# Designs tried in a protein design run: designed miniproteins, single chains. Part 20

Each design is a single chain, and the fold is of that chain. pLDDT is the mean over its residues in the fold that is shown.

## One batch from the design tools (miniprotein)

Design m669
Fold by ESMFold2-Fast:
Structure m669 (fold): chain A 115 residues (1-115)
Amino acid sequence: SIVEQMEKQREADRKLKELPRSVLEEKLKEAEKRAEELEKKAKETGDPRLYVEAAREYVRVAGLALLLGDDEKAREYAERAIELAVEASKSEDFEIQVEAAMVQMGAAAMLLAVR
């Protein structure tokens, strides 16, 4: 259900906030590397699914940067996520269009959080 998904997300967010700064910094570096690798593959292949996956990872990077107090980095990665999701939305696959729209909403929420 939507309620169960929201509760799981709230619990995940709570757990992240309780982590030591050093652990958050490691998670940020891992997420940055994964996002960059997915973006590279998306650009090399033109695969809209890889654009969605890269965009989702950049939203995760933006969230981790926000938790670390790096508002500038959070904004940059959220904007990058929107750019990649917009590229994915050019796909004729309706499922990819819906997933891209959901990622754009998540990234927009991150941008509002850094204002």
Scores: mean pLDDT 84

Design m670
Fold by ESMFold2-Fast:
Formats: C-alpha cells, structure tokens, sequence
Structure m670 (fold): chain A 97 residues (1-97)
C-alpha cells in the first residue's frame, strides 16, 4: 500500500515502469546510504551483469545492480526497467543488505 504510493509518485508518465533515473531520484528522496560492506555485496551482483566497479558516487551503477538482481529473483527479463513487482523486490533487497 505505502510502496504503491511511492511507485506512483516516481512513475511520472504513468507507464507502470520506473527508469534508472527515476530510481536514482527515489533512492535520494529516501536518503538511502549504503555502507562499504553493502557496496561490496552489490559489487558481486554487479560483476555478474558486466557492470563496472561500484562506489557510493556511482548512483547509476547501484540502481542498475538493484534492478537487475530484483528482476533475476523474480524470473523476469533483465530489461533494467522496474515494474511495481520489481520495485517491491528491490526494496526488500535494500532492507537485507
């Protein structure tokens, strides 16, 4: 219910998908701060998808790694665009980092 409101707020065009840029804005609004250890956990995931080295300033790389991991866990195509189910899975990944 709360996540549906957040998703709709950032899905400005009503497409039913969040782009990487919209996800970066979501992470900034939620004041998501990743520790070095959380970045290292995401780095292992990013390497599987051919993404470059992650650091706290690589907001695009962090958002891409989270979306692709969420899509993988749901068995969805790796498009890099987050529908609402992918967005929920991404939030759960963040909580468990």
Amino acid sequence: EELEKLFAEFDKDGSGYLTIDELINFLKKMNVKLTDEEIERLQKIAEEYGLGKLDPKNEKGIAQALVLEAQRKLGKPLTGKADFETFKALVEILKKL
Scores: mean pLDDT 75

Design m671
Fold by ESMFold2-Fast:
Structure m671 (fold): chain A 90 residues (1-90)
Amino acid sequence: SELRKRLLEAEVRLAMAQMRYSITTKLADLSEEEKQRELARLAEELEEIIRELEEIEREAAKVDPELAAEARRVLETARAFLREVREAAA
């Protein structure tokens, strides 16, 4: 289904954001200014991913309850990760 494809694309984006976060905070020799700039970009991207997941859950809830539950779990992971990114940026 188109909704399942959109969910998979959102999950891939989330996984890539998590990898980029690890590189930024643990592996990259970045200045504090560069780190803060990258964390701000990650937060913005996560907000976009969260909006997409909220839309997928809303649409799926009417036609595929199992897909809606899957989207909700990914959404909860994305929201928790956004909180972590924002705390790291503070």
Scores: mean pLDDT 89

Design m672
Fold by ESMFold2-Fast:
Structure m672 (fold): chain A 80 residues (1-80)
Amino acid sequence: MEQEELERLNKELLEELEPLVEELKEKGAEKASELLAKYASLVDELRAAYEAGAPLKELIERAAKLLKEALEKVLEELEK
């Protein structure tokens, strides 16, 4: 159940970010791919933290929010 919840939540959050990621890739922002790779690594770390009793949902939602903010910042920097 833990892994299913993680996979479903991660998929839903990444689907919400997909249009922003596509826009950044269209503009040639290599940083979008780097941020996605960092997010994937963070999700793996959060999975280990969850096994130690940390609240998985809250941690993943926070990680996704940070990813979204980072992607939006890259987009803003490209437009300035």
Scores: mean pLDDT 71

Design m673
Fold by ESMFold2-Fast:
Structure m673 (fold): chain A 108 residues (1-108)
Amino acid sequence: SDLEALIKEYEERIKKDPNDLMAWLKLALVYVELGKIEEANEYLRKAYQIVKKNPSKKNEAKFYFYLGIMYLKQKNYPLAEVYFKKAFELDPDLLKDPELAALYEKAK
């Protein structure tokens, strides 16, 4: 399936670079789409460890943005709103990234 192909791609990226924040976040999102919330949370925990080791407002914004998307997909609208607000406050330019803008529009 397309999701299985994406999982293999992100797992390969993580194997080559365990600090690839975007690969961990994207892998977590795929597992939310599969309904595998416990596995998604483990990948989010790894992503958060990367953010803590190399703190930047841009990386922290990406982390909270993906949390917002994940809660939105779970129809947890109050938590989605909280995390989107945190992301946009940390990086007002976050949606200037075409990939993140497209993800945000498709998730609505």
Scores: mean pLDDT 89

Design m674
Fold by ESMFold2-Fast:
Structure m674 (fold): chain A 99 residues (1-99)
Amino acid sequence: ELPEEALEYIKKAEEIIKEKMDEEMKEIYENNDEEKRKEILEIFAPLRPYLRNFDNSLESVANYLYALAQAAYKLGIIEAAKYLAKAAEIVAGEKFELE
């Protein structure tokens, strides 16, 4: 159901997010920032199950990917945010702006 091009962008974003989460978790541990740790884990944890479960409509998928792109952008994971936004654009057939 999802275009292969969109899946490739999602994979690229997931790899960057995983790497960034590992880096942020080390920094959070050193700085004892429990709130930021919880935020990162909650925002990006749904990405792993979702990549394997595409039982939602294309509109729901595009909206979800765009929401993840916004979350990644706000956390400063700009490259992953761009890949997620691109995947959302491919799925929806329209452009999204990161805020």
Scores: mean pLDDT 68

Design m675
Fold by ESMFold2-Fast:
Structure m675 (fold): chain A 83 residues (1-83)
Amino acid sequence: SAEEKRLKELAEKLLEEARADIREAERVARSERQRELVERAREYLRKGEEAYKAGDYEKAREYFLLASTYAGLAILEEGVLRL
């Protein structure tokens, strides 16, 4: 269906974004808190990939957004430490 194709394409885009965000978070992570946030991001990325493989693109989207959120928090922690 057109809806299923749209959800799949959105999930694929969010997966790419989540992977990029995690790579950046890993690059800047220096503290224990930042490492914990990166590990949470990786956990949600794995859950999203599992949902995607199962064809649950709505669940995959939710998990990829959570992965990007936790990665973003790790990046923000670095920014706060530089202020």
Scores: mean pLDDT 87

Design m676
Fold by ESMFold2-Fast:
Structure m676 (fold): chain A 106 residues (1-106)
Amino acid sequence: FSEFMERLARRVAERLPEVERLLEAIRLAIEEFKKYADPEQVAQVEADVAALLAAAPEDVLALARAFVGLAAALVAQKAAKEKRTLSPEEKREEVERLIEEVLEKV
């Protein structure tokens, strides 16, 4: 699964090689995450993104990894709130679909 996430992050960085567009993708994903996550979970994600920007503000690949990780967390949180159990294959498909939907909006 880690190799799958790393390949997704590299594809995202290739499609969005600009920090500002990756930050917009992360912002859209956080807005969607707020619909399914507790306020504490949202605050933690926002803190993690802020810490990453402070440490590596121009690291496109690090931001792409953060975006892919957030997409996976969003898929898991949405499934939990909807009381669905996802297989590993279904989780991969939903993560890829969510990433494509966000990339189309950026």
Scores: mean pLDDT 82

Design m677
Fold by ESMFold2-Fast:
Structure m677 (fold): chain A 92 residues (1-92)
Amino acid sequence: SPDKQKELYIMKVLFLSISVLSEAWLAVRQYPDDPKVLELYNQIEALRQQLLETIRKLKAEQATLKQAQDALQPIIDQMQKLADQVVELMKA
């Protein structure tokens, strides 16, 4: 059903957001004195809060799968870009 596909998409996005945040948190623990790592972690955390609020609004509005994808995909893509920057800083 369309509702089940939407729920599955939201669940995948939530799991990915936890994975991204956890990876960034491990970098903060490994490099606690690096202000750039902490800055990137804080940006990822802020995007996760935005993601959760966006999911809440989508559920309240009974949004379609396409509307959920259009709203959530840019947020999760930005979280991933910041996580990739954390990984690059750890190589330097």
Scores: mean pLDDT 87

Design m678
Fold by ESMFold2-Fast:
Structure m678 (fold): chain A 55 residues (1-55)
Amino acid sequence: DVDDVRDIALLLGIRLGGGEAISLRGLTDEQLKRVFELQGVPRERIDEALRQYRS
């Protein structure tokens, strides 16, 4: 969901535009990790945010 992507980005301290959040909707966890990694977020932080979101 778009809101799910925004919540994960918020946990990582990343600002997403509305179009960016929509574009990331429906990506797998591995694809989302790659996108955030390209934005300079360490993989460890991404994995932690995804675990927190899924809890």
Scores: mean pLDDT 68

Design m679
Fold by ESMFold2-Fast:
Structure m679 (fold): chain A 97 residues (1-97)
Amino acid sequence: SEAEAELEKLGKEALVERVREEEEALLARLRELGASEEAIALVREMIRRVIEILENSEDPVATLEAGVAAVLPEAEALPADASDVERARLLLRAARL
């Protein structure tokens, strides 16, 4: 049980480190695709929330899947011309469930 808790902690730490390493590359790519600084700020906040879920949730995958499921109908209903800010707000909302 103690060894299992340590392995779980190391697994969570590795996932958090991966998310942090990929954050700046993802944000740079979004800027290249023409995302506004407002949308970038919302995506950065979403990434922060994902890290909090990974560190603090008993089941991070189930928590994130529930968030995605809650916003999926709205995501599918988004028009093709929806703003980058509207899309980023939806992603942040998925991570806040």
Scores: mean pLDDT 75

Design m680
Fold by ESMFold2-Fast:
Structure m680 (fold): chain A 106 residues (1-106)
Amino acid sequence: MSKAEQLEKIAEEIADITVEMVNLMRKVKAPEEKIREVEKNTVKLVLSIRLEMGTVEDILDIRYKMEQIYRDVLEESTDDQLKKQMEALIREFEELTEKAIKLMEE
């Protein structure tokens, strides 16, 4: 696969796991403002990776903002099963963003 094809696939996988994360955030009754911030940052992240727009530092900044929102939602949730599902999706998100950064630095 070309670098562009790998980045497109990673961007699609990030979009998919973020849809699942938003669904879990709704189940734990996360504030709509936090959901909107996740959706906004996901669009920025996906476009930055897919189109190689911006810098690695821009991707790291977006990732950090998304991780802060996810951490806040986890801390406020009382549903242990939903928290475990969210933690698994956060790990996948971290792995995919690391893979994208590594490819972009090549």
Scores: mean pLDDT 84

Design m681
Fold by ESMFold2-Fast:
Structure m681 (fold): chain A 89 residues (1-89)
Amino acid sequence: MVEALTAGFRALAAALAADPSLTLEQARASDDPAIRAVVAAAEEIREELARVAAGSADADAARARAEELAAALREAGERVREELEAALA
């Protein structure tokens, strides 16, 4: 998961470098499956947190899933951020 999300963030960073006006809506509609995977993970976190807030019977599982996805996105984003900082140095 982290590796796939890292690829997605790299693709998104490259897309933003080519078009700095790229919006989240355009990223969601992207033809690049790696970029869509990052957006899908963020949307899944939102959905799981909504289940937790609603007091769902699966709230503990939903919280664990949201935490897993959030940790993977954070790790992937941090890797790409470090790569971009090194490239821009």
Scores: mean pLDDT 76

Design m682
Fold by ESMFold2-Fast:
Structure m682 (fold): chain A 60 residues (1-60)
Amino acid sequence: MPKEVHVEIKDSDTPEEMRKILQEAYEKGDALIATADSSPLALSAEGLAAHLAEGIKAMA
């Protein structure tokens, strides 16, 4: 399996759901590629990064 993994974050995802998505991605590879296709999170790269950071915080 390639080391990069696609992680799709939706605007309906809660921090708990984002944590589960990130946990599954970590199991599949060493790198994460996050996307927010056709969701409000795609308004800016900063917005997507902040949303992903919240998911990581929920994992802690």
Scores: mean pLDDT 52

Design m683
Fold by ESMFold2-Fast:
Structure m683 (fold): chain A 79 residues (1-79)
Amino acid sequence: MERVLKALEEARKAALESGKPESEKIAELVDKALEAAKKGDLQTAMQHLSEALKLALEAGDEKAAEAIQRALDELEGLS
């Protein structure tokens, strides 16, 4: 769980640091994933991260997309 929360925090930071118009929405989706993960709702967390990843890729935010993908990989590793 600690690795997942750290990865989600890093994804949020990467999204906000990009300065793109989509940064706030990407960060909002990552925040929703963080809240779901803290409640143990891994399915909802993965859904929000998948939406954030799609938006980051559409925005051309490669750094945010990479950080979000890492968070998804950590969530999947929790079984």
Scores: mean pLDDT 80

Design m684
Fold by ESMFold2-Fast:
Structure m684 (fold): chain A 68 residues (1-68)
Amino acid sequence: MSEEELIEAIREFGRRHGLSERAIEGAIEAVRNRDEVAVLSGLDDAARRTGAAEEAAALKEQVRAYFA
């Protein structure tokens, strides 16, 4: 998976679940900064906020695979 593919997956998740533009941009910046912990923590927070726990878990697996 490329950085662009991961960023687009994060944008689509955020748009689908009504996350703020600021929250989406923060997650994208964490990916660009290669801060895996910040990305995963942000997705956990987003899952709690949106109730999209299964979709967030799938995206977290993509994040882990990208940073491995």
Scores: mean pLDDT 83

Design m685
Fold by ESMFold2-Fast:
Structure m685 (fold): chain A 87 residues (1-87)
Amino acid sequence: NVVGELLRELSIEPPEEELRELQEEFPTGDPEHDRKVAQVVYAARRLREKGVSVEEIRRAVEEYLELAHLPPELQKAILEALDKVLG
């Protein structure tokens, strides 16, 4: 269950330096949105390092965005950042 693995990775606080770098790379103009984009992208990178496929990660993120009822602009920002990081 890749969604369950994504939720587990999202429950782990990323290193401050990694969050800072990702927030600088993927700014939305809203600091809370910037932090959420960075958290999701970091979790996705962790899943990729563990051998989860790009397609499965994208699907899990899409399901997470629906479950979390995130604003459409934030969902778009997360998916665009994810495509750039995962290829």
Scores: mean pLDDT 84

Design m686
Fold by ESMFold2-Fast:
Structure m686 (fold): chain A 100 residues (1-100)
Amino acid sequence: SMEEKLQKELDEFKEELASLPVNSDEEKKTLKEINDVFYKMFEEILKSKDKEKMLEIVEEGKKEALKIIENSNMPEEIKKKAKEIVEKFTEKVKKIIEES
C-alpha cells in the first residue's frame, strides 16, 4: 500500500539523518525538529484524498525542513548532507504518491 511504502521511506530517512556526525545537544535537537516536520507531513498526507494536495504537503514539508537546516548552527558540511538527505527523501515520497 501507499502507507506501507511511505512508512518504509520515513524509517530509512530517520536512519540516514541519525547517521550524520552531530555531537552537540543543539545539533541533535535540530535533527529532531526535522524529523517532527516529516511526521506532521505524513499525518497530513494520510488525511488527504487528493494527490495534488498530497504533493503540496510534501513541498511544504521540504521547505520547512530546508529552512530549519539553513537557520541551524550545524557545520556547513553537515548542513549540505542534511539538505541532500531531505531532497532525496521528498523526491522518493513524491514518486510513491504519483505512482499510487
Scores: mean pLDDT 88

Design m687
Fold by ESMFold2-Fast:
Structure m687 (fold): chain A 74 residues (1-74)
Amino acid sequence: KEQELKELIEKADEYVKKAAEAYNSGNWDEAIKYFKEALDYYEKARSLATGEEKERLDKRIQTLKEMIDILEKL
């Protein structure tokens, strides 16, 4: 359902924003937590997506995983 996909992406985007705010305040543990929440929502969105939208979500998921890995090593 298109509406469900949109809501999942919006939730993921909200968590990315919260993660960025936490990172800017120096709270790296909180930033990692919010990036992981965003990742979970993007993965749910990916399960509903097809074609180009699925490809965009795959790239975004990969980028978030790489960011989380970097932050966890700090």
Scores: mean pLDDT 84

Design m688
Fold by ESMFold2-Fast:
Structure m688 (fold): chain A 92 residues (1-92)
Amino acid sequence: SAEKEALLQQLADLIREARRWLEEELRWARETMSDEQVAQVEELALRAGGFMGEISRRALTSSPAELEELIRELRRYVERVREELARLRAEA
């Protein structure tokens, strides 16, 4: 359906934006942080990647209402990752 296709596209766009942002944060970390701090950022990025992969997998069999919930869950997760990265940057 058009509704489901629009929600899947919205989810795909959010994941793409989050992945791009995490790649930029990793580049910055590798240039500015200690090896210990870089390892923490890399682990956070790997966990975030795993979460986004799981969301993408669940989206394939989801109803429109379930997709809206997955989009909300992804937005909340990305915000928590931003807060954790901001904390790590403040400690750099």
Scores: mean pLDDT 88

Design m689
Fold by ESMFold2-Fast:
Structure m689 (fold): chain A 60 residues (1-60)
Amino acid sequence: APPRAVVAETVDPNGTKKYYAVVFDADGTVLHITKPLDSLEEAEAAARALGAEVVRVVKP
């Protein structure tokens, strides 16, 4: 099965919204974590570039 990703919204120390993707395998093992990105669309695109399907977006 292809890896899956969760995109998380976070707030940096300056109060700016950032987004990152956590890519994991079928067993829940984390394979990759992207750097914080400026938009949800960039985080989703980064996950897809890693071959992952975005299955959930998590907000604080």
Scores: mean pLDDT 81

Design m690
Fold by ESMFold2-Fast:
Structure m690 (fold): chain A 90 residues (1-90)
Amino acid sequence: MAVLTPPSEEAKKAFEEAVKEYRRLLPRSQAAIDALRAQGKRDEAIKWANEEVAQRLRIVGAYIEGNPEEVKKALEDFRATVDRAEAAAA
């Protein structure tokens, strides 16, 4: 459904805090995916790139829905995804 209600101030603040951590995680995710490609693990690199896109969309979706708990959960899931991608690239 089209949500026309603006996000709550709590959700907006939680999203702003999450964006700072997301900016720290994004270059790590990109480096891991690039390392997998360099190793010839193309299918694995595509898998982790798709996971990154899904996690990003979830963070944005939670913000639009005005759900600060889902924003936090999506960020934690993204952090776990980055950690796994780095482990796969090592």
Scores: mean pLDDT 76

Design m691
Fold by ESMFold2-Fast:
Structure m691 (fold): chain A 87 residues (1-87)
Amino acid sequence: MPSPSQEFILNLTIVALALVAQGMPEEEAIAAAKSIGDEEELKRLAAEALKKLPEISKKILELLLGIANNNVNEEIKKELQEYYEKL
């Protein structure tokens, strides 16, 4: 039972990493992801990014899974594990 804030941060991180993989500097990528402002749109973009970014390695998804594990967020862990497994 994750707080919306934790899921928002995770989706924000995924979108930012997707932008970094596309060549955007980390600081700009974080700012761009934050500028979306809509949690539902951010979640949709994060899901699409994970599907369409071959540049995002298993190592990056493993890092995201580690972050979710440290936050003790079972729903986020499941979502990341599903993404990681489908790579």
Scores: mean pLDDT 64

Design m692
Fold by ESMFold2-Fast:
Parts: C-alpha cells; structure tokens; sequence
Structure m692 (fold): chain A 85 residues (1-85)
C-alpha cells in the first residue's frame, strides 16, 4: 500500500508535469500570431494564413486533450485538423 508520504510525492510529480504541459501549450499558442504574420509576409493569402493557424490550433487542442486523458476529444480535434488540411 502507498504511504501518505509516497502519495504526496506522486501528487507533487503529477502536478509538476501538468504545469509543464500547460506551459508548453501556452508557449505554442503564444507564437500563433507570429506564425500568421510570417505566412502573410511570405505571400500566403489571409485565408491560407487563417487555415494554417486553425490547423495548428486543432493540433494543440488534440495534444492538450490527449495529455488530459480525453481520448474522444483528442480524436475529434485530430479529425478537425485533418478536415482543415
């Protein structure tokens, strides 16, 4: 059986990993406006730039859902990304 100390250590580790994933997701979303501007600067249309951002957003959402253990939401976001591409 897990001791109280072992349970506290596991909770702390899980919370640290959740914080890391949240930081990764936030960092990925934070660069999307720059990705859009770079696409426009490269000669892509506004429609193409918007589709690229939507595609990346769907992939980020799929990753976030998968890490949270929500397999159905992750599959739905992957299907959304596939429909955009």
Amino acid sequence: ALSEEQREALVAKVEAEKERVAAEVAAARAVLPEVREQALAAGYSEEEADRLVAYIEALIAAYEAAVAGDREAAKAHLAEASAIA
Scores: mean pLDDT 82

Design m693
Fold by ESMFold2-Fast:
Structure m693 (fold): chain A 67 residues (1-67)
Amino acid sequence: SAETERLIEEIVERALKEGWIRESEREYAREVVREILERGVASEEELLEHNPGIILGMEEIKRALGL
C-alpha cells in the first residue's frame, strides 16, 4: 500500500541518517524492510543471502521496527 511504501522510505532514510546503512545499500534496505513488514519475520539466513552488504544495519533496522 502507499502507507507501507511511506513507512519503508521513512525507515530507510532513518537508517541512512543514523549510519546503520550506506547510500549504496539503499535499494537492498528497501527490499529487506519490505520483507520484514509484509512477512512479519524474515530469517537472518534469508536476509543475508539477498543483502550481504547490510549485515550490521539489519540489527538496527530490526530494533527500529521493534523486532
Scores: mean pLDDT 65

Design m694
Fold by ESMFold2-Fast:
Structure m694 (fold): chain A 92 residues (1-92)
Amino acid sequence: MEMEKIVEEIDKIVEEMKKLLDQAKKKGADQSKIDELQKYLLEIEVILGMSRIILGVSKLIGEFSEEDLKTLKKYLEESKEILKKAKEILKE
């Protein structure tokens, strides 16, 4: 239950990042900034993929581990930090 909410939050961060990248392109942001935003989007998409694997395995075995929950919480915090860095790049 809590794991599903964390994965949903990471997914929302990915969608917000995609919108930021699209907006930056439409506003004619510098290519170096666009390239860096694309790198951050790829990092978050990898985190989301790993998070979905952890959740999927937990659902298949019918068990939720505290270690997996801690890993998902770390992935959520990392995703939030990457999004914050992406927003700061657009301010520069």
Scores: mean pLDDT 84

Design m695
Fold by ESMFold2-Fast:
Structure m695 (fold): chain A 85 residues (1-85)
Amino acid sequence: SEKQKLLEKAIEYIDKAIEAIKQGDYESAIRYLGAAKLLAAEAGAPQEVLDLLDKAIEAVKQGDYDKAIEYAEKAKALIEAELAK
């Protein structure tokens, strides 16, 4: 389905964002998290997913990289749970 493809793409962008954070590429991390949020929103993901992605973006901007990864991983887990329905 279109929803499934959008959610799978959102997960791919979250994974790219986490990798970018680990490599110190914070500009790419913010872009990837933003892309994941747009894809998740288009797919009709729960508001909690969108809120977690916003928190991840804000954490990157504040230099709180450990929290950014935690929020991104929580968003990914919720998207994976949505795909399992």
Scores: mean pLDDT 92

Design m696
Fold by ESMFold2-Fast:
Structure m696 (fold): chain A 100 residues (1-100)
Amino acid sequence: MDELIEEARRLLEELEELIEENRDKFSPEQQKKIDELLERAREALERRDFETFKEELSSLGEVILSNAHKLSTEELDRLIDLLARLNEVVNEAIRLKKEL
C-alpha cells in the first residue's frame, strides 16, 4: 500500500509539472479549476481516500480533454498517459484496501 501511495504522489507531481509547462494553453478560469482539482486530489491522496482521488483525476482529465485542440499530440499523449497510470495505481490501491 505505501509503495502505491508513493508512486501515486510521484505520478501526480509529474502531472502537475506537465500541466504547469502547458499552463498558457488553458484559460484563467480553467487554470483556477485545475489548481483546485490538483489541491483536492493531493488532500484525498494524503487521507487515503482513493475514490475521491479518482473522481478528482476524472474531472481533471475532462478539463484537459476540453483543451485537446490547443495541445500538441505529444503533450496530449503525455498528459493522457500520466492520467491513465495514476488511474491504474489508484484502482490497485482501492482493490488492496477492499481485500484488507
Scores: mean pLDDT 83

Design m697
Fold by ESMFold2-Fast:
Structure m697 (fold): chain A 81 residues (1-81)
Amino acid sequence: SIETAGKTLSAEEREKLIKEGEEIGTKVGRELAEQGYSAEEAAEAAGREAANKAVRDHYSVEATMLMAGAAVEAARREVEE
């Protein structure tokens, strides 16, 4: 794919980050739901875990935000379902 100005992440990289965030969010959401935490508390914890992993792996701010956002959404869904 041809990259446009200001973009550093490929479409494939974005999909991988979203998928990884969703996997983290699903796991954290399930664990916290079993302990009686709210959807919002699970979402916050999942976002924090995803962001910490991205920072540890030296991801960009954009990549960190994508992964954390996906984790938040996935965790909220797990607690609500």
Scores: mean pLDDT 80

Design m698
Fold by ESMFold2-Fast:
Structure m698 (fold): chain A 105 residues (1-105)
Amino acid sequence: LSPEIRNDITYGVVEVAVSTSAVSVKKAASQDLSVQQITDSARSMSSLAQNILRKISEIEDKERAEELKKRLLEVLKMGKALAESYGATEGVAILDQAIKDLEAF
């Protein structure tokens, strides 16, 4: 495969992952969830964000990589706001750390 095609495939996979995560957070906001369920989801989201960030680092088009980083940051901020609305203090702390790690990257 040409580098251009390989780069486009990597971008597409990461974009789908980020978009799917955003939809999941929006759906969770309308559900009656327990604090424990929100906290467990925050841990899963943090792990997923670390994996997505590693894949973003493989994207050669730095402008597109930066766009995906910004979109991932927005998803994490939405998740943190949701955790705050449920009083899930541990979940808030997990997502706050994930946001700081992403901003420092």
Scores: mean pLDDT 77

Design m699
Fold by ESMFold2-Fast:
Structure m699 (fold): chain A 91 residues (1-91)
Amino acid sequence: MSKEELIKRLTDAMVAGDAEALQATLQELVDLAVAGELSVEEAEEVVTEAVIRAAKALYEAGRITREEAEEAIAEAPRVGQAVGDYVEAKQ
């Protein structure tokens, strides 16, 4: 699966609040990274970008405030880092 496809699937799941789809896609991302098909850095970038896109989409839809969207965007690299740390722990 392409990085862009993973970003889109994560973003769509986050925007929809679909916990099962989010968990399944995150597990697929982790499995790809643990298998060496993605680097830890690439896995972090995928999650970071998905969080940024989801925050922007939720703001555009009027579901969160501009301040909440800006906070989520600022925190996105930390969410990516947490996934990267999880991948490294599984290696």
Scores: mean pLDDT 86

Design m700
Fold by ESMFold2-Fast:
Structure m700 (fold): chain A 81 residues (1-81)
Amino acid sequence: MSEEEIEEILETVRRFLEEKGYPEEKIEEVLKVVREAAKDESLRDFLLKLHEMLKSEDPKKREQAEMGLAWLVALVKEKKA
């Protein structure tokens, strides 16, 4: 995944979380997790699908993307333990 693709995903995630009213501390935590996940080639397809869902006008897809972000945070934290 290119640096340009990673930054685009990070900007999309930040905007989504800000729109949902997440506090800055939580937004920074999620963005840090997304950056770590972007270094893992096995998560590339997941991140690309997540990015597509976050950009969707379909509220169900956006809700699924929010759940996907929560799962990603849990997964990355488990890998560090």
Scores: mean pLDDT 80

Design m701
Fold by ESMFold2-Fast:
Structure m701 (fold): chain A 78 residues (1-78)
Amino acid sequence: SKEELLEEAKEAAGKLQAALKEKFSSLSEEQKKEVLKKVEEISKLVEEIVNASEEEMPELKKKLLEAIDELLAWLASL
């Protein structure tokens, strides 16, 4: 369901928030700018999911989870 998908997205976002809290203060100004850009892209995907139909949910879920995973991987590489 949409509610279950949003709950899964919240768990992924929670992991991202924890990683950001740990690393953000140690990032360069350029790295902080890149993080903020990626977070904005994730926020837009969350907004799309909130307003999406059930038919749109699988594709939007995939995009959201991929965006979160990419940001987490990028943060882990720093």
Scores: mean pLDDT 78

Design m702
Fold by ESMFold2-Fast:
Formats: C-alpha cells, sequence, structure tokens
Structure m702 (fold): chain A 69 residues (1-69)
C-alpha cells in the first residue's frame, strides 16, 4: 500500500546524515504509525513549502506521491 511505502521511505530518511531530514522522517513515521494520514500529508506539504534542502524536498515529494495514491 501507499502507507507501507511511505513508512519505508521515512525509515530510510532516519538514516540520513542531515538532521533536518531525520526530523522530518521521524515526524512522518510517527504520524503514519498513529494512522494519521491527513497529518502525514500536511507534514509533507509543509516541508515542500518551507524547506530549501534538496534531500528533504525529495523525501517529502515521494511520501506525498505514495499517500495520494
Amino acid sequence: SGVERAIELAREGLKSSNPEVRVFARDVLELLEAGDLEGAIAAARGALATSTNPETRELARRVLAELER
């Protein structure tokens, strides 16, 4: 499912050397494990609106694509 793929993406994000990516990945993972799909989508959209970091933006786009399937 899109949720399972988004969780996998968030788990990979936790391995990033970039603390911004790890914080974003952890927030998304916590929301998805709580069943809050709308919260996870909002977090990904927020990251795309506020972050200038390419790794954060790419992770956010991929998470959003999986959750909006």
Scores: mean pLDDT 88

